# Designs tried in a protein design run: designed miniproteins, single chains, continued (3). Part 13

Each design is a single chain, and the fold is of that chain. pLDDT is the mean over its residues in the fold that is shown.

## One batch from the design tools (miniprotein)

Design m8446
Fold by ESMFold2-Fast:
Parts: structure tokens; sequence; C-alpha cells
Structure m8446 (fold): chain A 90 residues (1-90)
């Protein structure tokens, strides 16, 4: 929702290292079919928290966003990265 996007943008303004806020903002953009913008924010979340559940979720959504853009090779690569990270976190 627009209200949720505004809340997440305010969280990021207060703490630009809030990886969860970047992930969730990417998810809201993904729901709006703004796939290129969603990808940038998922990549930001991974950069801030690379070996985390946040990064694992971000890889999964990166894969989905790349598939929506018909970029199947990148989609498959990020899907594999997300699955391997989940396996390491168990």
Amino acid sequence: SEEKIKELEERIKKDPNDAEAWLNLGLELYKLKKYEEAIEYFEKAIKLAPDSEIAAKAYGYLSKAYYELDKYEEGDEYLKKGRELYKKLE
C-alpha cells in the first residue's frame, strides 16, 4: 500500500542500513510490478545483510523479478543462491 511504502521510506531515512526495510520496500514495488526498482532494493538488502534470512528472501524475490522481466538466466542464478543460503542458515 502507499501508506506502507511511506512508512518504509521513513525507516530508511532514519536508518539507511535497515536491510529489512529495503527488502520490504522492494516487495511493495514488486507488488506494483515495478520490477527494475524492486531489483535495486533487493540488491541493497543483500549488500547490507549478505549471510542472513533477509538476504535469502531477497534472492528469492530477485529471482521472481528477473523472471517477470524475461531474464531467465539471472532468475535461475538468484533462485539457486537463495536456496543455498537457506540451506546454510538451517
Scores: mean pLDDT 88

Design m8447
Fold by ESMFold2-Fast:
Structure m8447 (fold): chain A 58 residues (1-58)
Amino acid sequence: KLFRALAPFPATSPDELALRPGDIVEVLEEVDDEWVLARSLSTGETGLVPKSLLEEVE
């Protein structure tokens, strides 16, 4: 399911996915209550992002 980034996320760790506002990601897995594993549709990169920064587009 597709989500939009609401805010920039700088990715301070190699396992995190950097996001810009408006980036569309596919959520692949819910890791815990705060983090999801997502894939960027712009870059094809996969990494952890905070759930609170994502808005469902569908």
Scores: mean pLDDT 80

Design m8448
Fold by ESMFold2-Fast:
Structure m8448 (fold): chain A 61 residues (1-61)
Amino acid sequence: SEEKLKRERIRQEIYDGIVQGLSLEEIAKRLGITVEEVQKILDEIGAKSLEDALEAYARYK
């Protein structure tokens, strides 16, 4: 569905942003959602993915 495809795109943008070194707050503001929603979406794609993304973010920060 259109909604499902947009949700998947948002997930990809969130993950990519973290890997690029953007803060969760910056990503949330860019997408027009809350930091809590960003974290919830990352959790939905897997707790391991969240850890890996945050590790990458810490290295680039």
Scores: mean pLDDT 71

Design m8449
Fold by ESMFold2-Fast:
Structure m8449 (fold): chain A 77 residues (1-77)
Amino acid sequence: FVTNSSVDPSKYKPGDKVVFEDTNIDRSKLEELKSKGVKLYYLKGGRSGWQIHGYGTLENMGATKLNSREEALKAVG
């Protein structure tokens, strides 16, 4: 479980898993997390299509798309 704007990359270690629920994430923080070997996931909201463009940054950074909260819980477990 992670919120976007309060993500602190220094608190994560290689092999840790982070799930993002929103798209408003600083690219530099994503790059730092990925360089540390943290596994990035994002939970695609089923509500608004205009936020789909924000997911492009997460996808380009190699984040794995999750389609449901159940899938997110399995990914983090």
Scores: mean pLDDT 66

Design m8450
Fold by ESMFold2-Fast:
Structure m8450 (fold): chain A 113 residues (1-113)
Amino acid sequence: MLPPEFIELLQKAYESLLKAIDSNDPKAKVTLAEVDADGRPVLREVTLEELKKMAKTGSIEEVDGKIFGTVVFTDSDDPAAPVTRLGLAGKIADASPENREKLEEDMKKILEA
């Protein structure tokens, strides 16, 4: 299980990401949660333009009555290239049809950016 502070950073990254996408400003700053070389949670800033060039993978999982939406950003879309940095954004909510629909809508918006 992720530490509570890391879950908080993931959710801040998620909110930052949606706000930047809604602004449609290529210079808007997006904050992503990252794990450094020592496995410590840190925040990374990128522009929306840089984010659009990153490869994106989204997932939604339901565990113990909670839904988890997670997006992973990599600095290369080539699966043969070494991944030098990972960026993470995510949201946790109570499992309900309303929360799932909202999360799926937000995730679609992120993945289409």
Scores: mean pLDDT 74

Design m8451
Fold by ESMFold2-Fast:
Structure m8451 (fold): chain A 57 residues (1-57)
Amino acid sequence: EEEKKKKIKEILINEEGLSEELAEDIAKKMIENPESSIESLKENAKSGEKLIKVLKE
């Protein structure tokens, strides 16, 4: 979903300080494997909760 990718990218840029290019690549990978990404993000407190919320939508 374009909207989920956009939201994840914004979180990665604003919370993690990633460049637009890196954030887009990571957001695409998270959308392709949401379950695996959620499990990984549970261990990362910085922006993990926000990213998990978007992926669960």
Scores: mean pLDDT 74

Design m8452
Fold by ESMFold2-Fast:
Structure m8452 (fold): chain A 106 residues (1-106)
Amino acid sequence: AEEDARRGLELARRGLELAEKATTAEEALEAGRLAALGGSLAARAAEEAKTEEEARLALEAGRLALEAGVKAVEKATTVEALTAGIAGALSGIGAQFLAEQKLKEL
């Protein structure tokens, strides 16, 4: 859980940084893919979280994945890049929802 949350956070941050400076369709696609992977790891971390700290890390990773995904969508000039960015944003939303539900149980 903690390892997945930290990795998800790192990938989402990298995705956001890449999305902010993206000038090509390939960069926007990679940013979206990083956001989607980060969000997916955050969602898994949220489901497996056993402590409030683990759930909060997953929540933060999900928030960054959403931000990165949205930014990747803004930079997308191809359907593939747009799809990746949307996947990143949705994964981020899902991770946040799961983390918030887990925090209510802990």
Scores: mean pLDDT 87

Design m8453
Fold by ESMFold2-Fast:
Parts: sequence; structure tokens; C-alpha cells
Structure m8453 (fold): chain A 76 residues (1-76)
Amino acid sequence: ADAVLQRYTDLLEQAEQAAKEGDIEKVNELLKQLTDLRGGESHKQLDAALTAASERQRKRVEQLELNFLSALEELK
């Protein structure tokens, strides 16, 4: 559970950095990996990890998601 949450946050940080660098190919690759974690069988594991996460960890995930979305919008 925790390992899935760590992978999700790592992918969000990498995606934000790639978007800031204008690396569209890497952004698309990381976005696919993020989508795979949010969907299918991995979705249940991520949801369980988020439910078990501390308030601080949940706020970190939310902030990383917002940072990535902001960087992605600037890339357009």
C-alpha cells in the first residue's frame, strides 16, 4: 500500500519536472504511468493507500497533483 503511494508521488514529481522542462515525450510517458496507477487493478491499491495515509501525506499528494496540473497547463 505505502509503496504504491510512494510510486504515485514520485511519478507526480517527475511529471511536474518534465512539464517544466517542456519534455512532451516524457510527460506523455509519465502521464500514461499515472493513468495506469489511477485505473485498473492499481486503483484499488492506491485508494487503500490513500485511505491509510496520514493527513500530512494526503496533503502532500494533493499539492503534487496541483503542481503537476499547473505545469501541464503552462505547457499548452
Scores: mean pLDDT 76

Design m8454
Fold by ESMFold2-Fast:
Structure m8454 (fold): chain A 86 residues (1-86)
Amino acid sequence: GEKLAEELLESILEADRLDKEGPESLPKAIGLALRAIGLAIEGARTREGAEKAIEAAEKALEEAESPLGKLAARGAINAAKGVLES
C-alpha cells in the first residue's frame, strides 16, 4: 500500500537525519532503521507491495547521506527482494 511505502521512506530519512545529530540520537535512529526493514518485509507479502517498498527504499537511498541511513535503505531493499525470492 501507498501508506506503507510512505512510512518506509519517512523512517529511513528520519534515521538518516538522527544519525547526523550524534551519539544520543543513535538508539532512536537504529530503531527507525529496523522499523523500515520490518515495513519492507510487511510490504513484500504481495508482489505489488514489494515493488512499492523497493521503489521507496531506492528513493531513500538516493537521498540518504549518513552511513545508517544508507544501511537502512539497502537493508529494506534486500529484505523485500528476499521475501519475493522465497
Scores: mean pLDDT 85

Design m8455
Fold by ESMFold2-Fast:
Structure m8455 (fold): chain A 72 residues (1-72)
Amino acid sequence: GAPAMQRVARVGIPERELTPEERKALEDRVARANTMAQAGIDAMLEAEKAGLSFGEIAVKMQEAVDAVRAAL
């Protein structure tokens, strides 16, 4: 027969305990946070490519972290 995967121990959100709307809202928040994190990383890499100092790059990294926290 087809293997029914019974995984009772999962790291993360139990699928059976969320409504479809709650799951979508969480997925939207995670996707937004990931998009903001990637934009921050890209901005930091462009700053490094432009020859900004390590201190200026560190500020942009902190701004990216703060943006992700605000999105969550």
Scores: mean pLDDT 69

Design m8456
Fold by ESMFold2-Fast:
Structure m8456 (fold): chain A 85 residues (1-85)
Amino acid sequence: SESDKRHEKLVKRLEERLRELEARAEEAIAAGDEAALEEVRRELRGMIGLLESIAKKSKDPKIKERAEELARRARELLERVEAAL
């Protein structure tokens, strides 16, 4: 469906954004940059909500599985960021 095609493109963009956030979080943790960590935390919370929405709404099992996997990775990163704050 057109909805699943939109979800697939969005999941790919979110995967790229998560990689960027992983790198930013690593640098911010190493630097003790609380302001950067708070920004990463806000973006991760939004990303998790969006990925969970995609996983719930998508009818394509591959899109659903990928969204769930990315949500797990984002939650793991969020725990690391919150532990550093």
Scores: mean pLDDT 88

Design m8457
Fold by ESMFold2-Fast:
Structure m8457 (fold): chain A 94 residues (1-94)
Amino acid sequence: SELAEDLAELEKAIERGKKITDEEIENSDVETRKLLLQQVLLYAYRNKDEELLREALERLGRLHVEVDGVDEEEVKRRVEEYFELLKKQREAEE
């Protein structure tokens, strides 16, 4: 089953996100840092780790401010809106 193989590869990618350290992220170049933070974000999302998810989103947003000159207040707004939606989604599932 090709689906079972695809799911196994996805699980491996999520497990890699679990092993990424803050020091590894901070010592990486910008492009590698984005990739590492995306892997951490996928792991946090899959495991419903809201604290790690918020941290990864904020760090990704700060990279956009630093590299692309995006407004920091816009990044903060998007992160808060995402977490408000996530809370409403969880409350609706109860």
Scores: mean pLDDT 66

Design m8458
Fold by ESMFold2-Fast:
Structure m8458 (fold): chain A 60 residues (1-60)
Amino acid sequence: DEEKLKVLQEVGEKLMSGEISVEEAVKLLREAGIDVSELEAAKSAAEAFQAIAKKVEELR
């Protein structure tokens, strides 16, 4: 699922650079049809990025 991988990578990069918030990351991933349960539980940008990284590994 190359489109989902691309969205996960772009959102992860923007989140870690501070370009978007965790709430915006959740919204973008949900709109792309990606499960965001782990991100909704994240308490920091770093935790949200870890959840995104895990999803990327699962889709490889």
Scores: mean pLDDT 77

Design m8459
Fold by ESMFold2-Fast:
Structure m8459 (fold): chain A 56 residues (1-56)
Amino acid sequence: SMMDLAQEAGKLLRQKVAEGVISEEQAKELERRLVRAYLDRDEAALREILEEIKSL
């Protein structure tokens, strides 16, 4: 579901910040994009953001 995708992306994003892979500023920008995609019910955008986070 879209909620599961958003939760997975959010969890992974927090892990990448904790690992020092990205800055807090970069994380906030990705989080803004994630929230917007979720509110827009754009599953394709959610999947794309998740893949971007996975590739960090």
Scores: mean pLDDT 85

Design m8460
Fold by ESMFold2-Fast:
Structure m8460 (fold): chain A 60 residues (1-60)
Amino acid sequence: SLEEELLELAKKGQELLEQLIKAEVEAQQKGESNPELDKLLEEFKKVSEEVEKLEDELLS
């Protein structure tokens, strides 16, 4: 159960990270700010914190 929850959150974090990297690259290439970067970064941090909590519970 914890392992499945961790895997699901890890996949969600990976998707958010890919979106964040893509959005940042596009903003850099076009030389303009992207408001979605702040939102994606916050979402990624939240998922990372949840993953860390579950890992701490899973790892003895």
Scores: mean pLDDT 77

Design m8461
Fold by ESMFold2-Fast:
Structure m8461 (fold): chain A 73 residues (1-73)
Amino acid sequence: APLPPEEIGALLYLALGNVDFKKGDYEGAIEWYKKAIELNPDFAEAWRNLAEAYEKMGKTEEAEKYRQKAEDI
């Protein structure tokens, strides 16, 4: 069965964020990962990737907060 439209949209935003992350655009990646989470708050992979993007920007406290969120899902 196909995924709900919201989950498909969340997967698309995750993929867009991963493209920006791979290019070193961590700010762009964060924007896409946040959109994925807005559509699917239980999307553990999006929370983990958001944390990693914050860590790459030196925002260690925010990175740890979002990493913990991913572990709680």
Scores: mean pLDDT 84

Design m8462
Fold by ESMFold2-Fast:
Structure m8462 (fold): chain A 65 residues (1-65)
Amino acid sequence: DKFEEAEKRIKESSPDPELAEEIVRGLRAMLVGLDRAIRGEKPRTEPVSDEQLRAEAEAALERFK
């Protein structure tokens, strides 16, 4: 919810749609990376799809509360 609002705001305020999507993807990756690091998990070695990254970011947000 809050993260989706932030993503929408970034996309709306950016003059470049491709750049906005890249920023959103970077934020999702950072959030997932931070969640995994806090949990003491190994860095991910396999690439993930944007859909999977979004789902994992949402799960990470739930853990952050």
Scores: mean pLDDT 70

Design m8463
Fold by ESMFold2-Fast:
Formats: sequence, structure tokens, C-alpha cells
Structure m8463 (fold): chain A 82 residues (1-82)
Amino acid sequence: SLTERALELAERGLELAEQGVQAVRQGNGQRAIELGRRAVELGMEGLRLADEGKAPIEVVARAVGAVLAGIGAIFEGELVLR
């Protein structure tokens, strides 16, 4: 279903954002930005599918969480490169 696909994308996005935070801790700003951008992409697609599928608020919240976590990884990655 659209809801199941949205959840899969949101969960993958959150996983990539966590890997981005780990990349920041290792001083790899470029990797953090790459992972964060992918997390935002997956979270946004998850949010789109969640809206189309009229998914439960928990799925929407997870997709939004993936976008926000991805943005955070990008921001911190950029700070590492300064």
C-alpha cells in the first residue's frame, strides 16, 4: 500500500540521517551532507505517499522526522567543512 511504502521510505530516511550524524562524529562532513540529502529525499517522498494514502499521523510524523533529521545532518556536515 501507499502507507506501507511511505513508512518504508521514512524508516530508511531516518536510518540514513543517523548514519549522517555518525559521519559528522567521524569528521566526514561530505558524507554527512550526502546522507542527509538522501534522507530528505526519502522523507519527502514518504510524506507525499503518506498524504496520497491518507496514512495514520504516526507515519506522517515519521516521514517529517526523516526530513528534519536529514536537514540536521546536512547542516552539521557543512559546519564540519568550514
Scores: mean pLDDT 90

Design m8464
Fold by ESMFold2-Fast:
Structure m8464 (fold): chain A 62 residues (1-62)
Amino acid sequence: SSSELKKKLEEEERRKKLGEVLSEGAKEGKELFEKYKDGKPEYATGEALRAIGDALQKYIDS
């Protein structure tokens, strides 16, 4: 296999891992939003965005 193929496979693995991390963050964010949306919609939005940001930070740190 060529160096090009190796890079493509590594990029695909990184995309899969990022997708998993984003899916987990979105799930946590949705749960936080649903918990707080009716009483504190601004807080609910902030917590949802924070959960997604935390998931991305874990990806970057790994």
Scores: mean pLDDT 78

Design m8465
Fold by ESMFold2-Fast:
Structure m8465 (fold): chain A 90 residues (1-90)
Amino acid sequence: MEYVKKGEEALKKGDYEKAAEYYEKALKEDPENGRALIGLAKALAKLGKLEEAQEYLDKALKIAEERGDEELLIEVSLAYMLLAVEKSAA
């Protein structure tokens, strides 16, 4: 998934706006892409868009639970912790 990889690279560089754009493109191709949903939520949280970030994490959590995807559940849990930290800093 090329857009997810580009989003991850942008997150590592601190280019949160570019990261969000790449993850949005990934979701346009696959709306249920859990990695893209989590990545977009992380980028949005860093951009201060906390409500939108939570909505995407809630969607990723539902997908992970429905599929029994333990790796995705761990990633969602870590992303919720990031969102909680960003909310505390805001």
Scores: mean pLDDT 84

Design m8466
Fold by ESMFold2-Fast:
Structure m8466 (fold): chain A 80 residues (1-80)
Amino acid sequence: MLTEEVEKLLLEELSKLNEEELKFLQDALGTEVDGKIDEEFLKKLKFALENFDEDKDGVISEEELKKFIELVKNHAYSDK
């Protein structure tokens, strides 16, 4: 489960993405591709982040969060 601090960092990092990058992330997660941050998108994104952290007790670090966002921005998830 993500901590409140990690969720806040996630929202901060998402706010730095442009609409195109948000749409690529939405497509990668299988959500509606509208460039909007809604509850379904956030739920799917949090689930993906929890699966990204395999080596801890379910706590995502700020560094791991930034790496996840960079992978999405480089389209490694959706458009390789």
Scores: mean pLDDT 67

Design m8467
Fold by ESMFold2-Fast:
Structure m8467 (fold): chain A 67 residues (1-67)
Amino acid sequence: SATKKKAEEEYEKGLEYYEKEKYEEAAEAFEKAAKLYKELGTEEDKKKALEAEVLAGLALIKVALDK
């Protein structure tokens, strides 16, 4: 589905931004991925949404530590 492709794309963008230490952009991408995975509603997608939420949280912690 279009939603699944968008979720996967946002998740991959989050990982790329995280590796580049662009933590604010990484957090936004992971938050978008989590929302889209939740919309899909399967147990696998719910697990992926939780992973994305954890990664977004880690990225936000790194943003906070840069102050």
Scores: mean pLDDT 87

Design m8468
Fold by ESMFold2-Fast:
Structure m8468 (fold): chain A 52 residues (1-52)
Amino acid sequence: SEELRKELIELLKEVLGLTEEQANFAIDQLMKEGYSVEELLEEAKKLLEYKK
């Protein structure tokens, strides 16, 4: 959903220091490779948990 994509963009900006444009580009590329936004969001949350 759009809400999950927005949450993922914010996590990528926080964890990786990406701009909103860079985060959108990365998400679109990974989705073309068969990843879902939900899968990417779960991975981003796990990464954030390890960083604390």
Scores: mean pLDDT 79

Design m8469
Fold by ESMFold2-Fast:
Parts: structure tokens; sequence; C-alpha cells
Structure m8469 (fold): chain A 78 residues (1-78)
């Protein structure tokens, strides 16, 4: 599963302290999960990307990921 491979790469980058690479892979995983209709997994991946972008001071990307996560949460009735 391509989404799961991206998620794994994000988690590996996170453990290595490479927050920029981790954020990008979480964002890619979010897009792929959304395409697969796995909206809860997509939401969580975008949440993680947003947190990492915020930690890096990239507030534009953090806000974009956060907005996407909130849109998915609304679709899930959360």
Amino acid sequence: NEAEEKLKKAEEAWRAGDFETAAKYYEEAGRLYEKEGKLEEAMKAYQRAGILYALMGDYDKANEAGKRSKELAKKLGL
C-alpha cells in the first residue's frame, strides 16, 4: 500500500529527527489515504504534518495541513 509506505517513511524520518522530510511524507500519506477513501487515516496524517510544519516555523504549510485535517474531520462527523 503506497499510503502505508509513505507513512512508514514519515515515521522513520521523525525518529531520525528529520522533521522536514517527516512532514512531507505525512502530507503525501494523507493525500494517498484520502484518495483511497481512508478518511480517518488521512486526517491523522495531515494532523501530524501540520504539527511538524508548525514546529519548524512553516506556518503556511501548518495551516494548510490543519485546514485539510479539519475538512476531513467534518466529513467524519467529528
Scores: mean pLDDT 87

Design m8470
Fold by ESMFold2-Fast:
Structure m8470 (fold): chain A 61 residues (1-61)
Amino acid sequence: AAAEALAAAGAAGDAAATARLIQELTGMDPVRAERAGRAVAAMGPAGARAASQMTWLEGQR
């Protein structure tokens, strides 16, 4: 799935991949949000930290 590929890229430090996962996670589609959440969890602590920052920025918009 695309979310799994984005998780691998995000774990390697790809900010664009992390941003896409956060868009899915904070979007209105619950199925995509669940998949994105699993993908972010798979990135480990670095993914969780990056996701927290990106989610905060999305919330400011």
Scores: mean pLDDT 65

Design m8471
Fold by ESMFold2-Fast:
Structure m8471 (fold): chain A 75 residues (1-75)
Amino acid sequence: KKEEAERLYKEMIEALNKGDYEKAVEFGRKAVKIAEELGDNELKARAYRLIAQAYFMLGKEDEAKKWYEEAKKLE
């Protein structure tokens, strides 16, 4: 599962680099679920930051701010 979360995180970064922001959010949400099951707050915070970036690029600033604030709570 931990390796699966790291793979999803990499796929998320690739999606962001390609401009597939909705897909980046999808991969990020899956990575967050696995990080929660593992109790890995570092991985969860990383995923939250990238989800926030993806929402910001989609023009959903309110969504982006919420995810960014959640990431800050874990750091």
Scores: mean pLDDT 80

Design m8472
Fold by ESMFold2-Fast:
Structure m8472 (fold): chain A 98 residues (1-98)
Amino acid sequence: GLAGALGALGGALGGAGGLLGGRAGGDATAAAAGAIAGAGGVFGGALPGALGAVSAGIAGINAGIVGVRAGVRAGNAGAVALGAAGLALGAAGLALGL
C-alpha cells in the first residue's frame, strides 16, 4: 500500500545518501550500511499488509539516518539531502502503517 511504498522510497533515498556520503568520504562501511539499509526498505515495502509498511518505514528511517551521517562526515550536501528525504519518507510510511 501507500505506507509501504513511502517506506521503500525512503529506504532507497536514504541508501543512496549513505552510498554517496560513504564514497565521498572514503568510508566503505558507511557506503555498505547505506546500501544494506536501502535494500531493506525496498524489500520491506514488498511485504504485504502492516508488517510490510512498518518494516519498510523503519528501514527507511535507518537508511535516512545513515545517509545524513555519512553525508555530514563527507561534507556532501547531496548525500545529506537524500538521507533527510529518506528519513522523512520512512517516518511518513511508518506513521501511515500504524
Scores: mean pLDDT 70

Design m8473
Fold by ESMFold2-Fast:
Structure m8473 (fold): chain A 80 residues (1-80)
Amino acid sequence: SKEDELREELDRLEEEGREAIKNKDLDKVKQVILSYHSLIDRIRLLTRNGEVSTSVGLELIDRALREQQRLMDFIRELEK
C-alpha cells in the first residue's frame, strides 16, 4: 500500500539520518533534511487525493517533522 511504502521510506531516512549524525557528515545530514521536506510534501499530496488516510498522513508527517528537527538541532550544535 502507499502507507506501507511511506513507512518504509521514513524508516530508511531515519536510519540514514542516524548514520550521518554518527559520522558527523554535515552534507549528508543536510541531504536527509531535504529528503524529509520532499517526503512531507508527498504525504500531504497523497492525503489530499485520498490515497492515504488523514489520520495516517498526520501521523507520518508528525514523525517526519520530529526527525527533521533532530537533524536540524544536530547541525546547529556542530556549527557552534
Scores: mean pLDDT 87

Design m8474
Fold by ESMFold2-Fast:
Structure m8474 (fold): chain A 81 residues (1-81)
Amino acid sequence: PKKRGEEYYKKAKEYHEKGDGKKAEEYAKLAYEYAKEAGDKGMEGGGKGYYNMAKYYHEKGDEKKAEEYAKLAGEYAIEGE
């Protein structure tokens, strides 16, 4: 189960590196949703805060900030092991 969230984050990072911001945002959102559903306790520090910030900016239409925070949330999902 944790592997799928990690794969979504890695795809988000790959598309970010290639300059495909739309794909990066899409996969970062999937990583965020998966980590949230899995109830990863490692997220209760910075990771959970980043997930909340990503959602906040996404709801306001600030796609670039939402993508950046979703990426950070995904990084915490991997490092929080």
Scores: mean pLDDT 61

Design m8475
Fold by ESMFold2-Fast:
Structure m8475 (fold): chain A 97 residues (1-97)
Amino acid sequence: MEEIKALPPLEVLKKALELVKKALEALKKGDVEEAIKLVEEAIDLLSSSPSVEATLLVMLLHLTLQLLKKGDVEGAIEGLEVAIKRLEELIKKIEEE
């Protein structure tokens, strides 16, 4: 009944996790431009493998980009931390199944 997969491939999730973790590290160092670039790369990667969970992650990362562009660094950090936690939970679920 679903033409869309529930989860993206494990390799895509792992690469997205690395990009989001690097974005969080850049943002904590005050490098907003690098954080924006890394979040955009994660969005592009997740958008290349459409699934329900990828769509939800893309929506969260787009919200985080808007916060970064507005200068809401604290809100952006929270958004990136939520994305990291979700990506880690999805990776663990796939590796345990």
Scores: mean pLDDT 81

Design m8476
Fold by ESMFold2-Fast:
Structure m8476 (fold): chain A 97 residues (1-97)
Amino acid sequence: DEEEAKKLLAEAKKLLEEAKKAEDPDKALELAEKVLELTRKAIELIGITHPLVKELAEIALEAARIALNKATTKEQILKAIGLVVRAIGLLIEIELA
C-alpha cells in the first residue's frame, strides 16, 4: 500500500508540472482535479495521518492555485475556487486527525 501511495505521489508531481505548463485553463483544472482524486485514493490506501497524504494534499492545493491563476471565465474561476477549498479542507482534516 505504501509503494502504491508513493506511485500516486510521483504521478501527482508529474500532473503538477503539466499544470504549470498548461496554456489551456480547462486542462489546468482537469489536472488539479486529478491530483485531488490521487490524494483521496492515497487516504483510502494508507490513512489520512500518513505523511505522503499531507504531501499529496499540498500538491493538490498548489495545482488548484495554478488552475485559479490561469482561469479566464466565471465558470473556470468558480471551479478553481472549489478545488482550492477542497484542498484546504483536506489539509485541515489531516491536521485535526
Scores: mean pLDDT 89

Design m8477
Fold by ESMFold2-Fast:
Structure m8477 (fold): chain A 84 residues (1-84)
Amino acid sequence: MYERAMELAGPLLEEADRLAREGAEAARAGRYREAAELLRRAAELAEEAARVLEEAGLREEAELLRRSAEALRAHAARMEELAA
C-alpha cells in the first residue's frame, strides 16, 4: 500500500517540483502570466498527489501537500494580478 502510493505520487511530486521551479524562474524574469500558469499546474499536481497519499492512509503527508498546493495557488494568483 505505502510503496504503491509512492509509486503513483512520486512522479506527480517530481513534476510539481519542476513546474514550481520553472514558475519561480518565470516570475523572476517578469513573465508573470507564464509564472501563474506554471504555479497553478504545480498546485494541481500536488493536490492529485495528496489525494493518492490520503487514499493510502497517509493523512498527515496529504495535509502537508495540500498546504503546499494552497501556497502555490496563492502565488499564482499574485502573479496573475501582476500580469493584469
Scores: mean pLDDT 86

Design m8478
Fold by ESMFold2-Fast:
Structure m8478 (fold): chain A 79 residues (1-79)
Amino acid sequence: LGEEAKEKAEEPARKAMQAADADQAAEMAAGALRALDGAARKDLKEAEEGAKEMIEEGKKAGAEEEAKKAAELALEAAK
């Protein structure tokens, strides 16, 4: 269920955001929300776009691994 996937993604997302400055954290949050919204609606394309945005901002913040884990959980929930 989408809500359960959101909860599982929170820990990696929080760690990624803690490594970022405020602007990067806001962009990662936007990508994460898009990915989770797509997952909740079973919209794989939207979930993939949000996941890409989150991972790119995570790379800039030096938290690529944490961002990838959160994105993978959201994408798996979209299936």
Scores: mean pLDDT 69

Design m8479
Fold by ESMFold2-Fast:
Structure m8479 (fold): chain A 109 residues (1-109)
Amino acid sequence: AAKERALRLLVGTVAAVTRAALLGDAELVGATLRATAAQLEALGFEEAAAVLREAEPAVVEATRAGDAEAAIELAAEAGVRAAELIGGPAAAEEVRRRIEEAVAAARAG
């Protein structure tokens, strides 16, 4: 339950960051990553939470610079790396696929 919830949070977070980055909303990007990191920590995934906290400044800076593509790529990489810490290579591969689908959907809406 906790692992599945954490992996769903990562996919949803990258989708939300994609939408915020495309709008140039750097504050929302930062708030989204911080909220997810806090939720991962509460679920017992401290190392995964640390990955998102470490990535936050670069994703926020890319969004502020108007580089939505860089922001999306950095957020996706952090999400996949966090997923690997939660559930190993199989979870990382599953989350990578779901992130690709979620990013494509976010770009369309």
Scores: mean pLDDT 90

Design m8480
Fold by ESMFold2-Fast:
Structure m8480 (fold): chain A 88 residues (1-88)
Amino acid sequence: IPSMSQFTQQLRQAQTNDQMIDIFRSYMIQASQTMSPSDTLQYGQQMMNITRDIMQQQNWPQQTIDQIIDDMNDIMIDISSQMSNQQS
């Protein structure tokens, strides 16, 4: 299971919004392979909170933060839907 500290470190090194989204997607996919759907959603929510905090600390525009969080939420929903289909 990928650690939140590893996610935080990689996200702090990201220079573009696309890199942040790719990091989030990779971590969500890894979580989905090892965790229940509910645990995966909690893991995703924690990563989104960390992303918001880091972006605020780095003085990203609020509009950019909101867009990244929306994109991450969409990824989380898509992965959760795929997991639910595989539970049978």
Scores: mean pLDDT 80

Design m8481
Fold by ESMFold2-Fast:
Structure m8481 (fold): chain A 58 residues (1-58)
Amino acid sequence: SLEEFIEELEKRIEELRKELERLKKEGGSELEIQLTEGLIALLEGVKALLEKIIEKKK
């Protein structure tokens, strides 16, 4: 369901944010940091779109 997919996205976003924090603290590669930031932004955008679709159907 869309709700389950949003829940999955939320969990993945949380894991990626934790990884991003660790990479920044440990001096990880710029490429890995940029890719992680980009992926977080993409997943947040998808999540926001799906949440709006669910709310409008209520």
Scores: mean pLDDT 82

